# Ledger of designs, part 51: designed miniproteins, single chains, continued (2)

Each design is a single chain, and the fold is of that chain. pLDDT is the mean over its residues in the fold that is shown.

## One batch from the design tools (miniprotein)

Design m5756
Fold by ESMFold2-Fast:
Structure m5756 (fold): chain A 78 residues (1-78)
Amino acid sequence: MEEEKKKILEEFDKEIDRLRQQAVARGADPQEVDELAETFRKAAENLIKKAKSVEDMKKLYERLLQGLRRQLDDLVAR
């Protein structure tokens, strides 16, 4: 379980960095993007630590990524 949690968090961190770079390239403010990314990173750490199954972790991961993408798109649209 702990190994799976670590792997999911590492994958999420890489995906955050990718989405962050894409948002900045699309004209979003780098400071706002970094603050948003940090918020989601902390949320992922807290939620995934409490997950009881691999399936639960995957669902949390997908929900967090969808939320981050939506908020980054909102920053680009400003």
Scores: mean pLDDT 80

Design m5757
Fold by ESMFold2-Fast:
Structure m5757 (fold): chain A 68 residues (1-68)
Amino acid sequence: SLEERTERLVELFLEMHEVVQNETDPEAKQARLDALVREIERILAGLSPEQRAEVLEEVRRRVSAELA
């Protein structure tokens, strides 16, 4: 569902934030970020342009709330 994809994207963006803040090894950090970006791009590629706009706005709201 669109909600399940939104929830997964929120999880991926929050994990990306944690990797950036907490991973101290540069090679491990880059590998983890690359894997997360690939998964995000895969999910977004499966959405229509209208769905992408809706999902990304909702992801932005939820991620901002979690990091506030």
Scores: mean pLDDT 87

Design m5758
Fold by ESMFold2-Fast:
Structure m5758 (fold): chain A 82 residues (1-82)
Amino acid sequence: SEGVKALEYAERAIEAAKKGDITGAIGSILSVIGYVLDSKTEEERKASELSLKAGHYALKGDFEKAKKYLEEAKKVLEKAGL
């Protein structure tokens, strides 16, 4: 699902940002934006938007907030059975 793919790319963006690979982090975030746009259900869109928010905070170096939004995205997908 698009929500699961958005979550995966947000995790990649966080890891890239932690390593100082800002170009890689931005590339992964652009993929997350694509999955937000391609989401067909409200649950997939919400999870993708939370994943995008996680990537945004990772670029700011706020890894605590990045993790918080990533976990919120996981919970949305889990409740939706995705």
Scores: mean pLDDT 86

Design m5759
Fold by ESMFold2-Fast:
Formats: structure tokens, C-alpha cells, sequence
Structure m5759 (fold): chain A 82 residues (1-82)
């Protein structure tokens, strides 16, 4: 899907360790799918093993933005800070 490709590209171009990229991309996609399906954002984020900066940025973006463009921009910005 276009969303999966966008997330994988953002993570692939980040400064994360190569061995962590697949796991983090997969976890972000799982979070987005669960929230889209109606899961409680706070509950999903509390179970997350994402790096703190990324977890906080994604949680805030999910509460703030109504579209994927805003969420993707927040993820990209957080990964630049790691």
C-alpha cells in the first residue's frame, strides 16, 4: 500500500541502526492499522516499544492530525532527532 511504502521509505532514510529499521517500520504500521480500526490511541501507545522521541511524536500526531500527511511529517521529523 502507499502508506506502507511511505513508512518504509521514511524509516529506511533515517539514522536508525539498520537492524532496527524493519522492526520499527512494522511497529509504526501496526499502530496506524490498530488506530484506524478504532483502537484507543493512549492504550496502543502505552504498549509501544518505539524509541521515546518517536513514540511521543507519533502519539501527539495521532491526536492532532486528521490525515496521513501530517502523521507522516511528524514521524519523519522525530526520526531526524534520533
Amino acid sequence: SALEEAIREIVATSNLPEEEKERIAREILDILRRVEAGADIAAVMAESTLPPVLREALGKALLTYRNYDGILAAIRKALLEL
Scores: mean pLDDT 84

Design m5760
Fold by ESMFold2-Fast:
Structure m5760 (fold): chain A 82 residues (1-82)
Amino acid sequence: MVEKAIEAIKNGDTETAKKLLEELIKKYEATTDEAEKERIVAEIEQIKNAAIAAGNKELAKKAFDFLVDYGVKVLKEAVEKV
């Protein structure tokens, strides 16, 4: 729920924003649909940007670390398909 996560970040509700980010990560891990995975990654990118704008370094780092891991996974999947 990206909209609720961004609202929580703007309100300084770090715990709610962190839980919503964790729910998005769980949805990413549970889905086998590539388009759905890309949508979730885009939502996590929005959460990272909102956290940076709010000065929430911990949440920004958590989202960034996931995005870096996603990049490595996408590279592995591309190699496996070729």
Scores: mean pLDDT 77

Design m5761
Fold by ESMFold2-Fast:
Structure m5761 (fold): chain A 77 residues (1-77)
Amino acid sequence: SIEEKLLEEYEKLKSLTSPEDQAAFEKRIAEVQKKMKEGKATEEEKILLFSYAILKLDEQGLDREAGLRAAVEALEQ
């Protein structure tokens, strides 16, 4: 399911601990965001972007579960 794919990607992102891996990943996210604006992002790229957004919500102490629900709804459209 989309929810399972989002959770799997979220857990992979949470395991990134080196500054180098984080910087490379943030560059990749910027590229995916550009593709999203152009309507060219794949499902895998959308999952990556939404998983990153959920991670940032969790890091800020915001409602991660609400973020996950919103991401699933957006990806099912």
Scores: mean pLDDT 76

Design m5762
Fold by ESMFold2-Fast:
Structure m5762 (fold): chain A 90 residues (1-90)
Amino acid sequence: SEKELLKELNDKINELTDKVLEAVKNKDYEKAYEYIEKIKDLVKEVLPKLTEEQKEQLIEYLELLAKRFKEIDEEIGKKIEEVIEEVKKL
């Protein structure tokens, strides 16, 4: 179902988000950017399968994620904002 697809996507994004946080704590920005790229790729793969309402919900979730990361590391938060802008163009 579409609801299950969005939940699975959010669960995978949360796993990758934890990996980004761990990489940032270790000052491994190369790995942090790798995990952010994986988030982008997952979103791009699932986006065509979502309704317009679900796309809006996903974007809101990513915007909340970017805001939270900016409080931890502004550069990482900006990278997530770049992903959001790229996704909005699709």
Scores: mean pLDDT 82

Design m5763
Fold by ESMFold2-Fast:
Structure m5763 (fold): chain A 91 residues (1-91)
Amino acid sequence: SEREAMLREALEHLRKAIEAAKEGDLQKAAEYLAEAALLVQQAADKGYVSEEELKQIMDHIKKAADALRANDIQGALASLEEAKEIVEKLL
């Protein structure tokens, strides 16, 4: 379905952000995170993600982005994993 395809694409970008952060490429991690955020917002706009689910996912995405800007790799990974878990539960 379009819903599953969009959520799997968002999940793939979150996985790539995690890998980039683990490799110390914080700029690349931030780019993948921004792409994941856009996909999640588009899924919500189509009614595939509830407003409550969107808020929870975007809160963790924001925390990850803040951690990446602070060069806090451990904080970024924790927030990325939380966002990933929420998206996985929607599939």
Scores: mean pLDDT 90

Design m5764
Fold by ESMFold2-Fast:
Formats: structure tokens, sequence, C-alpha cells
Structure m5764 (fold): chain A 90 residues (1-90)
């Protein structure tokens, strides 16, 4: 029943929405990774990182997913880099 021509959202609500969007991107990345699309998974996880920048816990989770994707690609140096960023963010 709600119809608003413009919406102004509280800062807290924007953070919750961004967390949900980051979780969706991580789910997309996980699906792509399961199909062997490692490049697509990395791009999805990078989008999760961008959206999660103001939420350290979600940001850490996105970094862990990036590390996992790089590890599956055999790029162990990049995997270690993102794993350390996840530890620093949480």
Amino acid sequence: HMELPKIELPEEVVREINRGIAEIYMAIGNLLLSKGDIDGAIEAYKKAVEVAKDDPETLAEAYRNLSKAYRQAGKLDEADFWEKKAEEAA
C-alpha cells in the first residue's frame, strides 16, 4: 500500500540494505564458483566488498570469499592477501 515519489532512508537502514546486497553478491559469487566461473565469482565478491565498506563484519566475509575464489584459481599469493585483509577488517 506504500507509494512514495522520493525516498530518504535513515543511515542505519541504508547500512542494513547494503549488508543484504553484499550477501546477495556473495551468494552469486558462490554460485558462479560452484559452476567453475572463477572470474565471475571474483567480480561478484568484489561488488560485495564495495557495498560492504561501512560494515567491517560483512567486509571481512567478502574478503574471505575473495580469498577462497583465488585459492580455487591456484593464485595462492592473492588468496593469502585477501585472507589477511579479512583478518584486519574483523
Scores: mean pLDDT 82

Design m5765
Fold by ESMFold2-Fast:
Structure m5765 (fold): chain A 99 residues (1-99)
Amino acid sequence: DELERLEKEIEELKEEYKKLAAEIEKKVPDINSLEEVLNFPEEVKEKLIRLMELQLRGRELLLEKAVLKGELSEEEAEELRKKLEEEKEELKKLKEELK
């Protein structure tokens, strides 16, 4: 069942996200923009970038689940996928700046 597969992946991702977010929250309580990550200490940057990767992956999984449940049309899903692709491109640029 595709839904069971997605739910397991979402559950695992939520656990990783929750643990990482709790650790970051102790050091950086609020993040208002992607650009703020570039100005943080190196030790925090890696964790923040990982958190952003998990957020994007989580949204992909939730979108796929919503389509399978009939909560979103394929047309709506395609528009959301394009938006996610744009955000992935921005995150990829941010990761390149850390090299």
Scores: mean pLDDT 75

Design m5766
Fold by ESMFold2-Fast:
Structure m5766 (fold): chain A 84 residues (1-84)
Amino acid sequence: SAEEKLAAVEAAAAPRAEEVVERMKTASEEEREELLEEWGAELLALADAAGLSEEEKQYLLARLSHELVTRLAEARGEEAALPK
Protein backbone atom coordinates (compact mmCIF):
# COMPACT_ATOMS: atom_id res chain seq x y z
CA SER A 1 0.00 0.00 0.00
CA ALA A 2 0.99 3.65 -0.22
CA GLU A 3 1.29 3.79 3.58
CA GLU A 4 3.66 0.79 3.53
CA LYS A 5 5.80 2.52 0.86
CA LEU A 6 5.85 5.73 2.94
CA ALA A 7 6.90 3.76 6.05
CA ALA A 8 9.66 1.99 4.08
CA VAL A 9 11.06 5.31 2.76
CA GLU A 10 10.92 6.81 6.28
CA ALA A 11 12.82 3.81 7.69
CA ALA A 12 15.43 4.07 4.91
CA ALA A 13 15.83 7.83 5.49
CA ALA A 14 15.98 7.68 9.31
CA PRO A 15 19.76 7.02 9.71
CA ARG A 16 20.60 9.81 7.25
CA ALA A 17 18.17 12.21 8.98
CA GLU A 18 19.98 11.53 12.29
CA GLU A 19 23.35 12.27 10.63
CA VAL A 20 21.97 15.50 9.13
CA VAL A 21 20.61 16.70 12.50
CA GLU A 22 23.98 16.01 14.18
CA ARG A 23 25.87 17.91 11.45
CA MET A 24 23.39 20.80 11.55
CA LYS A 25 23.78 21.24 15.32
CA THR A 26 27.18 22.92 14.79
CA ALA A 27 26.62 24.22 11.24
CA SER A 28 26.13 27.84 10.18
CA GLU A 29 22.70 28.96 8.91
CA GLU A 30 23.99 28.79 5.31
CA GLU A 31 25.39 25.28 5.86
CA ARG A 32 22.07 24.22 7.45
CA GLU A 33 20.17 25.34 4.34
CA GLU A 34 22.59 23.37 2.12
CA LEU A 35 22.24 20.26 4.33
CA LEU A 36 18.43 20.53 4.27
CA GLU A 37 18.37 20.87 0.46
CA GLU A 38 20.74 17.89 0.05
CA TRP A 39 18.71 15.75 2.47
CA GLY A 40 15.45 16.78 0.81
CA ALA A 41 16.83 15.76 -2.59
CA GLU A 42 17.98 12.39 -1.18
CA LEU A 43 14.55 11.83 0.40
CA LEU A 44 12.73 12.65 -2.86
CA ALA A 45 15.03 10.28 -4.77
CA LEU A 46 14.25 7.47 -2.30
CA ALA A 47 10.51 8.19 -2.59
CA ASP A 48 10.72 8.25 -6.41
CA ALA A 49 12.58 4.91 -6.42
CA ALA A 50 9.85 3.46 -4.16
CA GLY A 51 7.18 4.52 -6.69
CA LEU A 52 5.46 7.19 -4.57
CA SER A 53 3.20 9.72 -6.29
CA GLU A 54 4.09 13.43 -6.40
CA GLU A 55 1.47 14.13 -3.69
CA GLU A 56 2.88 11.36 -1.46
CA LYS A 57 6.45 12.65 -2.02
CA GLN A 58 5.43 16.19 -1.02
CA TYR A 59 3.59 14.89 2.07
CA LEU A 60 6.62 12.82 3.12
CA LEU A 61 9.07 15.70 2.50
CA ALA A 62 6.93 18.12 4.53
CA ARG A 63 6.48 15.69 7.44
CA LEU A 64 10.11 14.54 7.71
CA SER A 65 11.47 18.07 7.15
CA HIS A 66 9.26 19.34 9.99
CA GLU A 67 10.46 16.52 12.27
CA LEU A 68 14.11 17.23 11.39
CA VAL A 69 13.77 21.00 12.00
CA THR A 70 11.98 20.34 15.30
CA ARG A 71 14.75 17.96 16.43
CA LEU A 72 17.42 20.49 15.45
CA ALA A 73 15.67 23.36 17.28
CA GLU A 74 15.35 21.21 20.42
CA ALA A 75 19.01 20.12 20.18
CA ARG A 76 20.10 23.78 19.88
CA GLY A 77 17.73 24.99 22.61
CA GLU A 78 15.99 27.23 20.05
CA GLU A 79 12.44 25.80 20.23
CA ALA A 80 11.09 28.35 22.75
CA ALA A 81 12.95 31.31 21.17
CA LEU A 82 11.90 31.21 17.50
CA PRO A 83 12.05 34.74 16.00
CA LYS A 84 8.75 36.41 15.17
Scores: mean pLDDT 75

Design m5767
Fold by ESMFold2-Fast:
Structure m5767 (fold): chain A 104 residues (1-104)
Amino acid sequence: SLEEVVEEALRVLGRLVDHREPLTPEEAAVLRRFTEAYRENPEKVTEILLKIAVGSTENGSGQFLLSAVLHRASRWLREHHPELADVADVLDDLSRKLRDKAVP
């Protein structure tokens, strides 16, 4: 399902930001599938991400934490996986959209 695609991508991105080890081919495939899903349904993917962010923390910081994870992952991908620049572009776009939906 689309929700499973988003949840799998978030697990990969969280691991990447926390441990900063190179992506496995399986993890790269997860991120590419997520990018395709976002391009097809950007609004729906964004709403699923917001729902997960709100559910992942007991305080109002979930959206800020998710935005930061997406931004950090994007930067790391541009430096270490230039072949995934298109994925990094989507992560930057999503990070910005999540920020815009938060209180400015």
Scores: mean pLDDT 79

Design m5768
Fold by ESMFold2-Fast:
Structure m5768 (fold): chain A 101 residues (1-101)
Amino acid sequence: SSARELVERVRELGRELVEALRAGDYARAARIAEELLELIKQAKSLPKPVLLEIVRIALETVLEALSILEENRQALTPDIRRVLDILQEIQDLILQLLKEL
């Protein structure tokens, strides 16, 4: 089903984001994070149980991504700043979606 496919795609992008961050590929991480943000925006029209599952996966992904960035403590490059900005946008969107549930 399209709902199941969307959940699996969000999970796959979350895994790819974490992998890119662990590899230090911040340019790739920024692109994946932008794609993840766009999928979550599309999810707001889905049934509440599916939306909650997507929100949960997205939140877990953001928390892991922030943990990896904290561990590496690299200087703020433009790509790292872009990743952090997108992760903040995802967090803001998650909070908005949870408030509207």
Scores: mean pLDDT 85

Design m5769
Fold by ESMFold2-Fast:
Structure m5769 (fold): chain A 69 residues (1-69)
Amino acid sequence: SPPDPRLEALERELGRLGLAFSAALAALKASGYDGQSLLTMTRADVEAIPGLDAATREILYAAIEAGRR
């Protein structure tokens, strides 16, 4: 797939926050989300992702919100 600069920005933000982004990205892809869909996710969508704890979900949602700006 072609590189998504918004996904790369999200990867940098999650890396800066000390998350295992590879694990989070794998969970997102398993739930049917791609790089284009990530920036359209709601809080409810993030809460529905299996394999993430509450702290990781909050950080992920904050990074997605930052990526929308």
Scores: mean pLDDT 65

Design m5770
Fold by ESMFold2-Fast:
Structure m5770 (fold): chain A 57 residues (1-57)
Amino acid sequence: MLSKEEGELAEKAVREAGKALGVPLVPLAVRKEGDKVIVTAQDALTGEVRELVVEMP
């Protein structure tokens, strides 16, 4: 499970990437790697899976 802060960063990353790409992204999985949070997200229209990297403060 994510902390509240990690969850907020993941949500922000998915929203920002979705806006930049013009597609609806759905978060599938989140993992922490050192000072980074990695979000695996899927395009809800095409099924394409992407990884988003979010730096921890």
Scores: mean pLDDT 73

Design m5771
Fold by ESMFold2-Fast:
Structure m5771 (fold): chain A 54 residues (1-54)
Amino acid sequence: SIDDKIKKMAKGTPFTPDQMKSIILGFQKLGFTTDQSIGFVQGMTDVDKISISK
């Protein structure tokens, strides 16, 4: 599920799952899809491993 994916992503970052979910919801409110929002948050938390897929 999406919640499990968010929690898994948060384990390797300085953010809690709840903080990460709130950031993803922020992007969704801006009109991005859930998958796009997750991609943006993942990129933001992985500074040393920035990967842009466009």
Scores: mean pLDDT 70

Design m5772
Fold by ESMFold2-Fast:
Structure m5772 (fold): chain A 81 residues (1-81)
Amino acid sequence: MLELEYERGVAEGRALAAASLEAVRARLAELEQRIADLQSIGDQAVADGLGTQEGKEGGLAPLRAYLRGFREGAAEALAAA
């Protein structure tokens, strides 16, 4: 499952970098903000006893895998340009 999110990220990162550098920057900022927001919500849930640290990390893992793939795919396309 995480491998599929990573691979999807790589493919989308490459495609966006080939089409628009501005779109890549906007998508990266959006994904980083989304992860930060979800991390904050998860941290608050753990602090309030409504969740676990493991549950928080598990919930964030697919998005982090996608972001990692997206960064690598975009960087590969940019290095080729």
Scores: mean pLDDT 80

Design m5773
Fold by ESMFold2-Fast:
Structure m5773 (fold): chain A 83 residues (1-83)
Amino acid sequence: MEEVEKILAEMEKLTEEAKKTPDVEELEKILEKVEELFKKLVEELKKANASPTEFTALMLRAIGLLEEVRKQLEEVKKKEELE
């Protein structure tokens, strides 16, 4: 579980960095890192003997962070088009 918390903390840190990033290429790199952390999170949750409720809650949190980075990338791409 401590490893799961570390992964979530890193995903949160990258999500905050994404909110401050106006560059599409940098945001795409952040998204790729968050997606890799999400895959690692799933593997660690399987190892941690997490209850179904705990597994669902942590997965929803991770999915929310991933979605937030994706939304930021879409918004910055729209701004880059200047329309």
Scores: mean pLDDT 80

Design m5774
Fold by ESMFold2-Fast:
Structure m5774 (fold): chain A 100 residues (1-100)
Amino acid sequence: SVEEEIKKAFEALKKEFPELAEEIKKLEEYLKNKDFDGLIELVKELLESGDEEKEKLAAAAVNMAMKLAEEDESVSEEEKEKIKKLAEEVQKKLQERKAA
C-alpha cells in the first residue's frame, strides 16, 4: 500500500506543479529504487533554489521518504537517520521562509 500511496502522491504533485515534472519524476524514481543519496541531493537542490514551488516539492518528497522508511523494514537504520536529518533541514528552511 505504501508504493500505491507514493504513486498517487506523485500523480497529484505532477498536476499541482506541471513545470516541475522532470524533478517529480526523478524523486519518484529515487524513492522506488530506495536511492536515498540521490533523493537527498535533489531535495537539497530544490531547497536552495529560492523557489516556493520547489521548496514545497522538497517537503512533499521528504514526507514520502519518511513514510517509506517507517513502513519498509528493508530501509536500514543509517538510511532512516539520513532521511530524518533531511526532514529537519527541510522544516528549518520552510520556517525561515515563513518568518521572512
Scores: mean pLDDT 82

Design m5775
Fold by ESMFold2-Fast:
Structure m5775 (fold): chain A 79 residues (1-79)
Amino acid sequence: QDIELARQYSQLISQALEKAGHPDQAQQVLDSSQRYLSQGKPQQAIQSANDIAYGVPLTREQALAIRPLLEEAQRLADK
């Protein structure tokens, strides 16, 4: 189910951003996801989560710490 997959993807990206010390951007991902999913737009929810996440400046240590969550999100998107 595309909506459920997009919801799980956005949840993982939000968790990664929160773990990286960016709770405001983590919340933006959840808010954007809720808006697009309520409109039946799962692809736009995923795209918005990616745009927010890749716009965040990360240190090498933050990037390494969140890598497992990003890998899990990518694995869901590849289904």
Scores: mean pLDDT 79

Design m5776
Fold by ESMFold2-Fast:
Structure m5776 (fold): chain A 74 residues (1-74)
Amino acid sequence: SRRLEIMRSTVEAYAAHHGIPQSRVDEALRRLEELARNGQLTPENIKRVLQEVLGVDDDEAERLVATIERLEAE
């Protein structure tokens, strides 16, 4: 899935820059993949996973979602 690949790359890049443990990255990606399987991979649900699992604040989560949407639109 192109959307999942973009999300994985975006999450991994963010985590590397901010020193987030791989275990949290793996948990976030697992939840995003589950949402994708259920047809629930919405901007709102992506933002919630980023906030709850990675500890991303509201502004940063919005920026990450916007980045994913921009990359997917190409």
Scores: mean pLDDT 83

Design m5777
Fold by ESMFold2-Fast:
Structure m5777 (fold): chain A 86 residues (1-86)
Amino acid sequence: MIEEYLKKVGDASPEAAKLMTEAVERIRGGDAADAAGEVQRLALKADILKEVKDDVVNAVREALREAGFSDSFAEGAATFIKNSMD
């Protein structure tokens, strides 16, 4: 499912797709601190990501869940990024 969100992001913005692909890779390969750092990095790029807000939020939530993080952590991160784009 993450790949479907990343495709939608890429169809709208190649720049946003690059940021999201890098973030998903680091979330999958890192620990909780790495995941939190990537969530903060994406929030700082809200101006680039806001055009594909729902796909970005869903991709981050699913990437965190697939990486084995708690539903609470995944929802908190998704909400944080969504609020940065609102």
Scores: mean pLDDT 81

Design m5778
Fold by ESMFold2-Fast:
Structure m5778 (fold): chain A 78 residues (1-78)
Amino acid sequence: SLKEEAIKEAKELGKAGKSVEKSVFEKLSDKEKYEVVYRLSKEVLDELYKKGKLTPEEYEALLARLDASYEKRLAELE
């Protein structure tokens, strides 16, 4: 899907230090852009937890903050 392609492209561009502004990401709706950012942020959080860099309590607290931020951003879209 276009969202999955944008997630893959964003990861590749991030590794290369390149701008994402002219990528598949730019073609997404605001809602889809927020979904991509949420998924990427959650993946980073999951990896930190998997590597033992976060306690279960820290992981749950950060995940709750991420979820709340994502819901707030979606609520700002009509």
Scores: mean pLDDT 71

Design m5779
Fold by ESMFold2-Fast:
Structure m5779 (fold): chain A 75 residues (1-75)
Amino acid sequence: AEAAREERLRRAVREQLRLMTPQQKKDFIDSLVKESKLPEEEQKKYRERMLKAVDEGNIDEAADIIVEVIRKNRA
């Protein structure tokens, strides 16, 4: 059940990222990090990792990192 929910979330994030312009992806990442409950240093690390993946066109990697941030924010 949990693995199926994680896969659906990951797929949804990948599909949304593919529909976004580069600027929309950056804005989404900035909003996600700002809304997170993570310490400031972790927010910076995740933001850098997500932006790097997006800049490299690695949408699958970006989606994986985004899902990781969402999971940590819910803890």
Scores: mean pLDDT 80

Design m5780
Fold by ESMFold2-Fast:
Formats: structure tokens, sequence, C-alpha cells
Structure m5780 (fold): chain A 116 residues (1-116)
């Protein structure tokens, strides 16, 4: 369990760094009118889904079922956003991302409440 937790924390750190890199690339692409914006958006959402799933797995191993469930819910919303984006439905994708962000903020609130 301790080794599994350490491995997941290392994977989460790596995924977080990769997600930040993709977000920076997406921002630059939007400023430049890059035709790769749809592909970068898809890659960014896929990376976010993977990160949230790993966070859910980490919190489940730590016995934090409520936090694990919130991160799984956020991952599911982002996966639905990814499907909408792949279909070219940018309005639905944007709405689902907003809902997913709300769920992530709720999860962070639970983490902060446990630390206080």
Amino acid sequence: MAEEIKKLEEEIKKLSEQLLSLLNQLQQAKQNGDPNIPQLSIQTLQQAVDLLKKKAELYRLKGKEKLAALYEEAAALYKQALDALQKGDFKTASRLVTQGVGTVLRAIGEEVDEAL
C-alpha cells in the first residue's frame, strides 16, 4: 500500500506537469490561430481525465472514499466533455468542463477541510 501510494503520487506529479505543458501550448495556439487547437484541446482533456482518475485511485487507497468519488465524478464529466469535443460540439464540451471544474473545486474544498 505505501509503495502503491508513492507510485501514484509520482504518476500524478508527472501527469500534472504534462497537463500544464499542454495548457501552455493550447494558450499559445489560441493566440496564434493555430489549426491544431482542436487536437490540443482533445489531448488536454484526455490528460485531465487521466490525472483525475489517478487522484481518485490515490484517495481510495488512502481510505478517503468521498474524495475518491468526487474525483471519479469529475473524470466522468471531463470524459463526456472529451466525447462532445470530438463530435465538434464545443458548447456542450465547455458546459461539461465547467461542471467538472465545479466538482474538482468541491474535492479541493474537502481536502482543505480535512487539513484544517
Scores: mean pLDDT 83

Design m5781
Fold by ESMFold2-Fast:
Structure m5781 (fold): chain A 61 residues (1-61)
Amino acid sequence: SSESATFTSSSQIEDLAFPFRLARRHGRVRVTYADGSTEVLSLDEFLSRLPTMPEVTVSAP
């Protein structure tokens, strides 16, 4: 519940283990952007945004 990880467009497939674990456990992930805004995404929405995603912090929703 206290874990978070930073993601960018350069993140490798092995780096996806953490957000996949969160999505499997909670059905959603919380994404925090550099401007301080937060968004709760489903696994499908998170995956669709990965190729164009700015640097974000991923945590439990």
Scores: mean pLDDT 72

Design m5782
Fold by ESMFold2-Fast:
Structure m5782 (fold): chain A 94 residues (1-94)
Amino acid sequence: MSVEEMIEKLEEEAKRQLEEAKEEIKKTVSDPAKAARLIALLEAWVKWLVREKKEEIRKMYEEGKEIDLEKLLEEMRQSIRTALDHLLAVEKAE
């Protein structure tokens, strides 16, 4: 697999996870203005995370290190879920 293919898979997984998280926010948060704010924060954070993970993949490839793509995808999914849970908890707890 090329580094470009790895990056594409990472971006596709992040996009899928983000869309699922956005739908969960819309279902959980009854106030449309609050939902929009949380979605904007999550989108900004996910964009940052994707950039960081893309750089990690490129550096590992350039260093000749073995890239565990499945592990990176799992870490990405877990990070997005954790961020979602945190955002929902913070909105309920002030």
Scores: mean pLDDT 82

Design m5783
Fold by ESMFold2-Fast:
Structure m5783 (fold): chain A 67 residues (1-67)
Amino acid sequence: SDAERMRRLAGQFALAGMGPDAMGLSEEERRRILEIMGVDVEAWEALTEAQRAQVLAMADKEIASYA
């Protein structure tokens, strides 16, 4: 499901240390960083802009829990 895919991606982004700031990157820069950090780029690109924003917000919340 989309919800499960988004949750998995949020975990990957959190481990990579990437939250809402990643929204400011170009598509090319974002792809390269995601590939290096082991994020599922195909799953990320399959999401809508609203879903991507939600994933990054979930990742930011997850990162905050590590402090």
Scores: mean pLDDT 69

Design m5784
Fold by ESMFold2-Fast:
Structure m5784 (fold): chain A 84 residues (1-84)
Amino acid sequence: MRGPARVTVLEGDLAPGARVRVEANGVVSEGVVTAAVEISPRVTLAGILADLDGRRVLLGIGVYGGRLPEGGSGEGQVLAAGPA
């Protein structure tokens, strides 16, 4: 699942414990942020534990626009995906 993604913060800020919606490869999933590292003022590397039809998947996403607040949405790229 590498490619373009959109991340929307549903609860909290883009930081560990936040609830997010991820749209990637035509699939919409919800998950919890496990890690968020600002690698530049314009890019946050986020780890997201997503629930995909009862399966837990860990996604690594580079999110553009820095640290997103609650209700914020940003474009990004899925860099890694694997079983949780």
Scores: mean pLDDT 79

Design m5785
Fold by ESMFold2-Fast:
Structure m5785 (fold): chain A 85 residues (1-85)
Amino acid sequence: IDELIKEIEELRRKLLEAGPEAQPIADRADRGADAIRKGDYFETLAEASSVEQLGAQSSPEIQKLALEAAEALRKGAQELYRKNL
C-alpha cells in the first residue's frame, strides 16, 4: 500500500508538470491516495474512475498519466479489499 501511495504521488507530480489542465486530475488522484490511507474502498474506486474519465478528455500525454494513476488507485482498492477478508 505505501508503495502504491508513493506511485500515485509521483504520478500526481508528473500530471501537474504536464500542465494546468491536469490540475483537476491531480486533485482527484490526491483524493484517491487519501482514501487509500483511510481504508475507504468505495471512495478509492470512485476517484480512480474520475481520474480515468477526466484523463480521457485530455491530451495523449495527460491521458497516459491519468490511466496509470487510475490503475494504481484500483490496485490500492484491491489491497484494501484483501485486508478486509
Scores: mean pLDDT 82

Design m5786
Fold by ESMFold2-Fast:
Structure m5786 (fold): chain A 68 residues (1-68)
Amino acid sequence: SMTVRRAAIAELQKALGISRAEATRIVNLLEAGRFDEARELLLRLAAKRGVSREEAERIFEGIAAVFR
């Protein structure tokens, strides 16, 4: 749903400090069922922003659960 999509984009921006465009790319991959690619992108963007791998993995699992 558009509501779930918007909430996920906003949550990723807050949690990772990434742009709306970057958050939207992650959510597009999750909606497409491309979970491995979404995880790789999230981890790469998180590392660039100084977010630890452990925290990035927790954020990914929380968001990904909504799309499964």
Scores: mean pLDDT 88

Design m5787
Fold by ESMFold2-Fast:
Structure m5787 (fold): chain A 77 residues (1-77)
Amino acid sequence: MTIGKQTLTLRRSQSVEEIAEQIKKAVEESGGSISDETARRLAEAALERLRQEGADSLTVVVEVNLDTGEVTLVFLP
């Protein structure tokens, strides 16, 4: 399987660092790895999405392409 998936619940009350750590851990659990800088960027994007949706929490699927190392966040309603 070339894509690993982990489901996370992210909350607007969390800091960028907390969300970045959750994303990094989900990627590692999927057999991939990302830099702290990449995890932080993804965390900032997730918090911006939470703000735009006006939501207190958001379910996100972290998808890791194990062939390329690419990490994608899929935001669920």
Scores: mean pLDDT 80

Design m5788
Fold by ESMFold2-Fast:
Structure m5788 (fold): chain A 88 residues (1-88)
Amino acid sequence: SMAEELRRQAEEHLARAREYAARAAAESTPDQAGAIRNGFLLIEQQLREDPEVARENARGLGAHFAALPEMAAFERHALEAADLRAQL
């Protein structure tokens, strides 16, 4: 179904966002790594409850850690996951 395909694509983008967030965390300070991991967990939770709020939180996390090159890729994938979830 279209809903199954959208869910699958959203999960793939979420997995890519998780990977980029993990890479950014590995290249940051312990405090920054904690903030990135906690920010991602909040976005993952909000993605199921309110994709619009997840989108805002993803933009905020990406902007706050813009100095880390992986966070731009994180933001792109997180925003795509939110946009796909909003179509469900």
Scores: mean pLDDT 89

Design m5789
Fold by ESMFold2-Fast:
Structure m5789 (fold): chain A 62 residues (1-62)
Amino acid sequence: SKLDQWLDLVDSIARMARQRRLTPEQIRAVRDSFLNFASTQLSPEDLKKVEEYLERQERKVV
C-alpha cells in the first residue's frame, strides 16, 4: 500500500541517520522536511501513522 511505502521510507531515513551519525538538530530538520512532503501525499489518518512511526524510529537513533 501507499502507507507501507512511506513506512519503508522512514526505515531508510532512520538507517541513513544512524550511518551518518546525524545530530539531533539534523534529525529534526530531516524529519520536518520529510513530514512536510508526506503531508502533501497522504491522508490525515495515514500521515498520523507515519508521524508516530517516525517519532518511534527517531527515539531509537538518538
Scores: mean pLDDT 81

Design m5790
Fold by ESMFold2-Fast:
Structure m5790 (fold): chain A 100 residues (1-100)
Amino acid sequence: MTADELIRKAEEALKNGDYDKAIDYFVEALKLDPNNARAVGLLAEAALKKYGKDISILRENPREAAEIVREYLKEKGYPELADEVAQRLYDLFGLPPLPR
């Protein structure tokens, strides 16, 4: 399955409110294409919605949004991807890089 096919399946799961399935598909897509900014953004949306947060938190408090996404991915068993996605969100919103 290509990264594009995985992203499409993830978007369908997201639209259906199946956030866990959406996250799993986005994780697989990012393993195939780590630089896919669309997959990073949609993964963040799915994780935020799973915690009952509106996507507007990405603009209102991007640090809190990145931390919510990071924590969710760690709970799902993807700690390395959690750090990468959080760093990409920081880059997208002009925040300083995450401390090592």
Scores: mean pLDDT 76

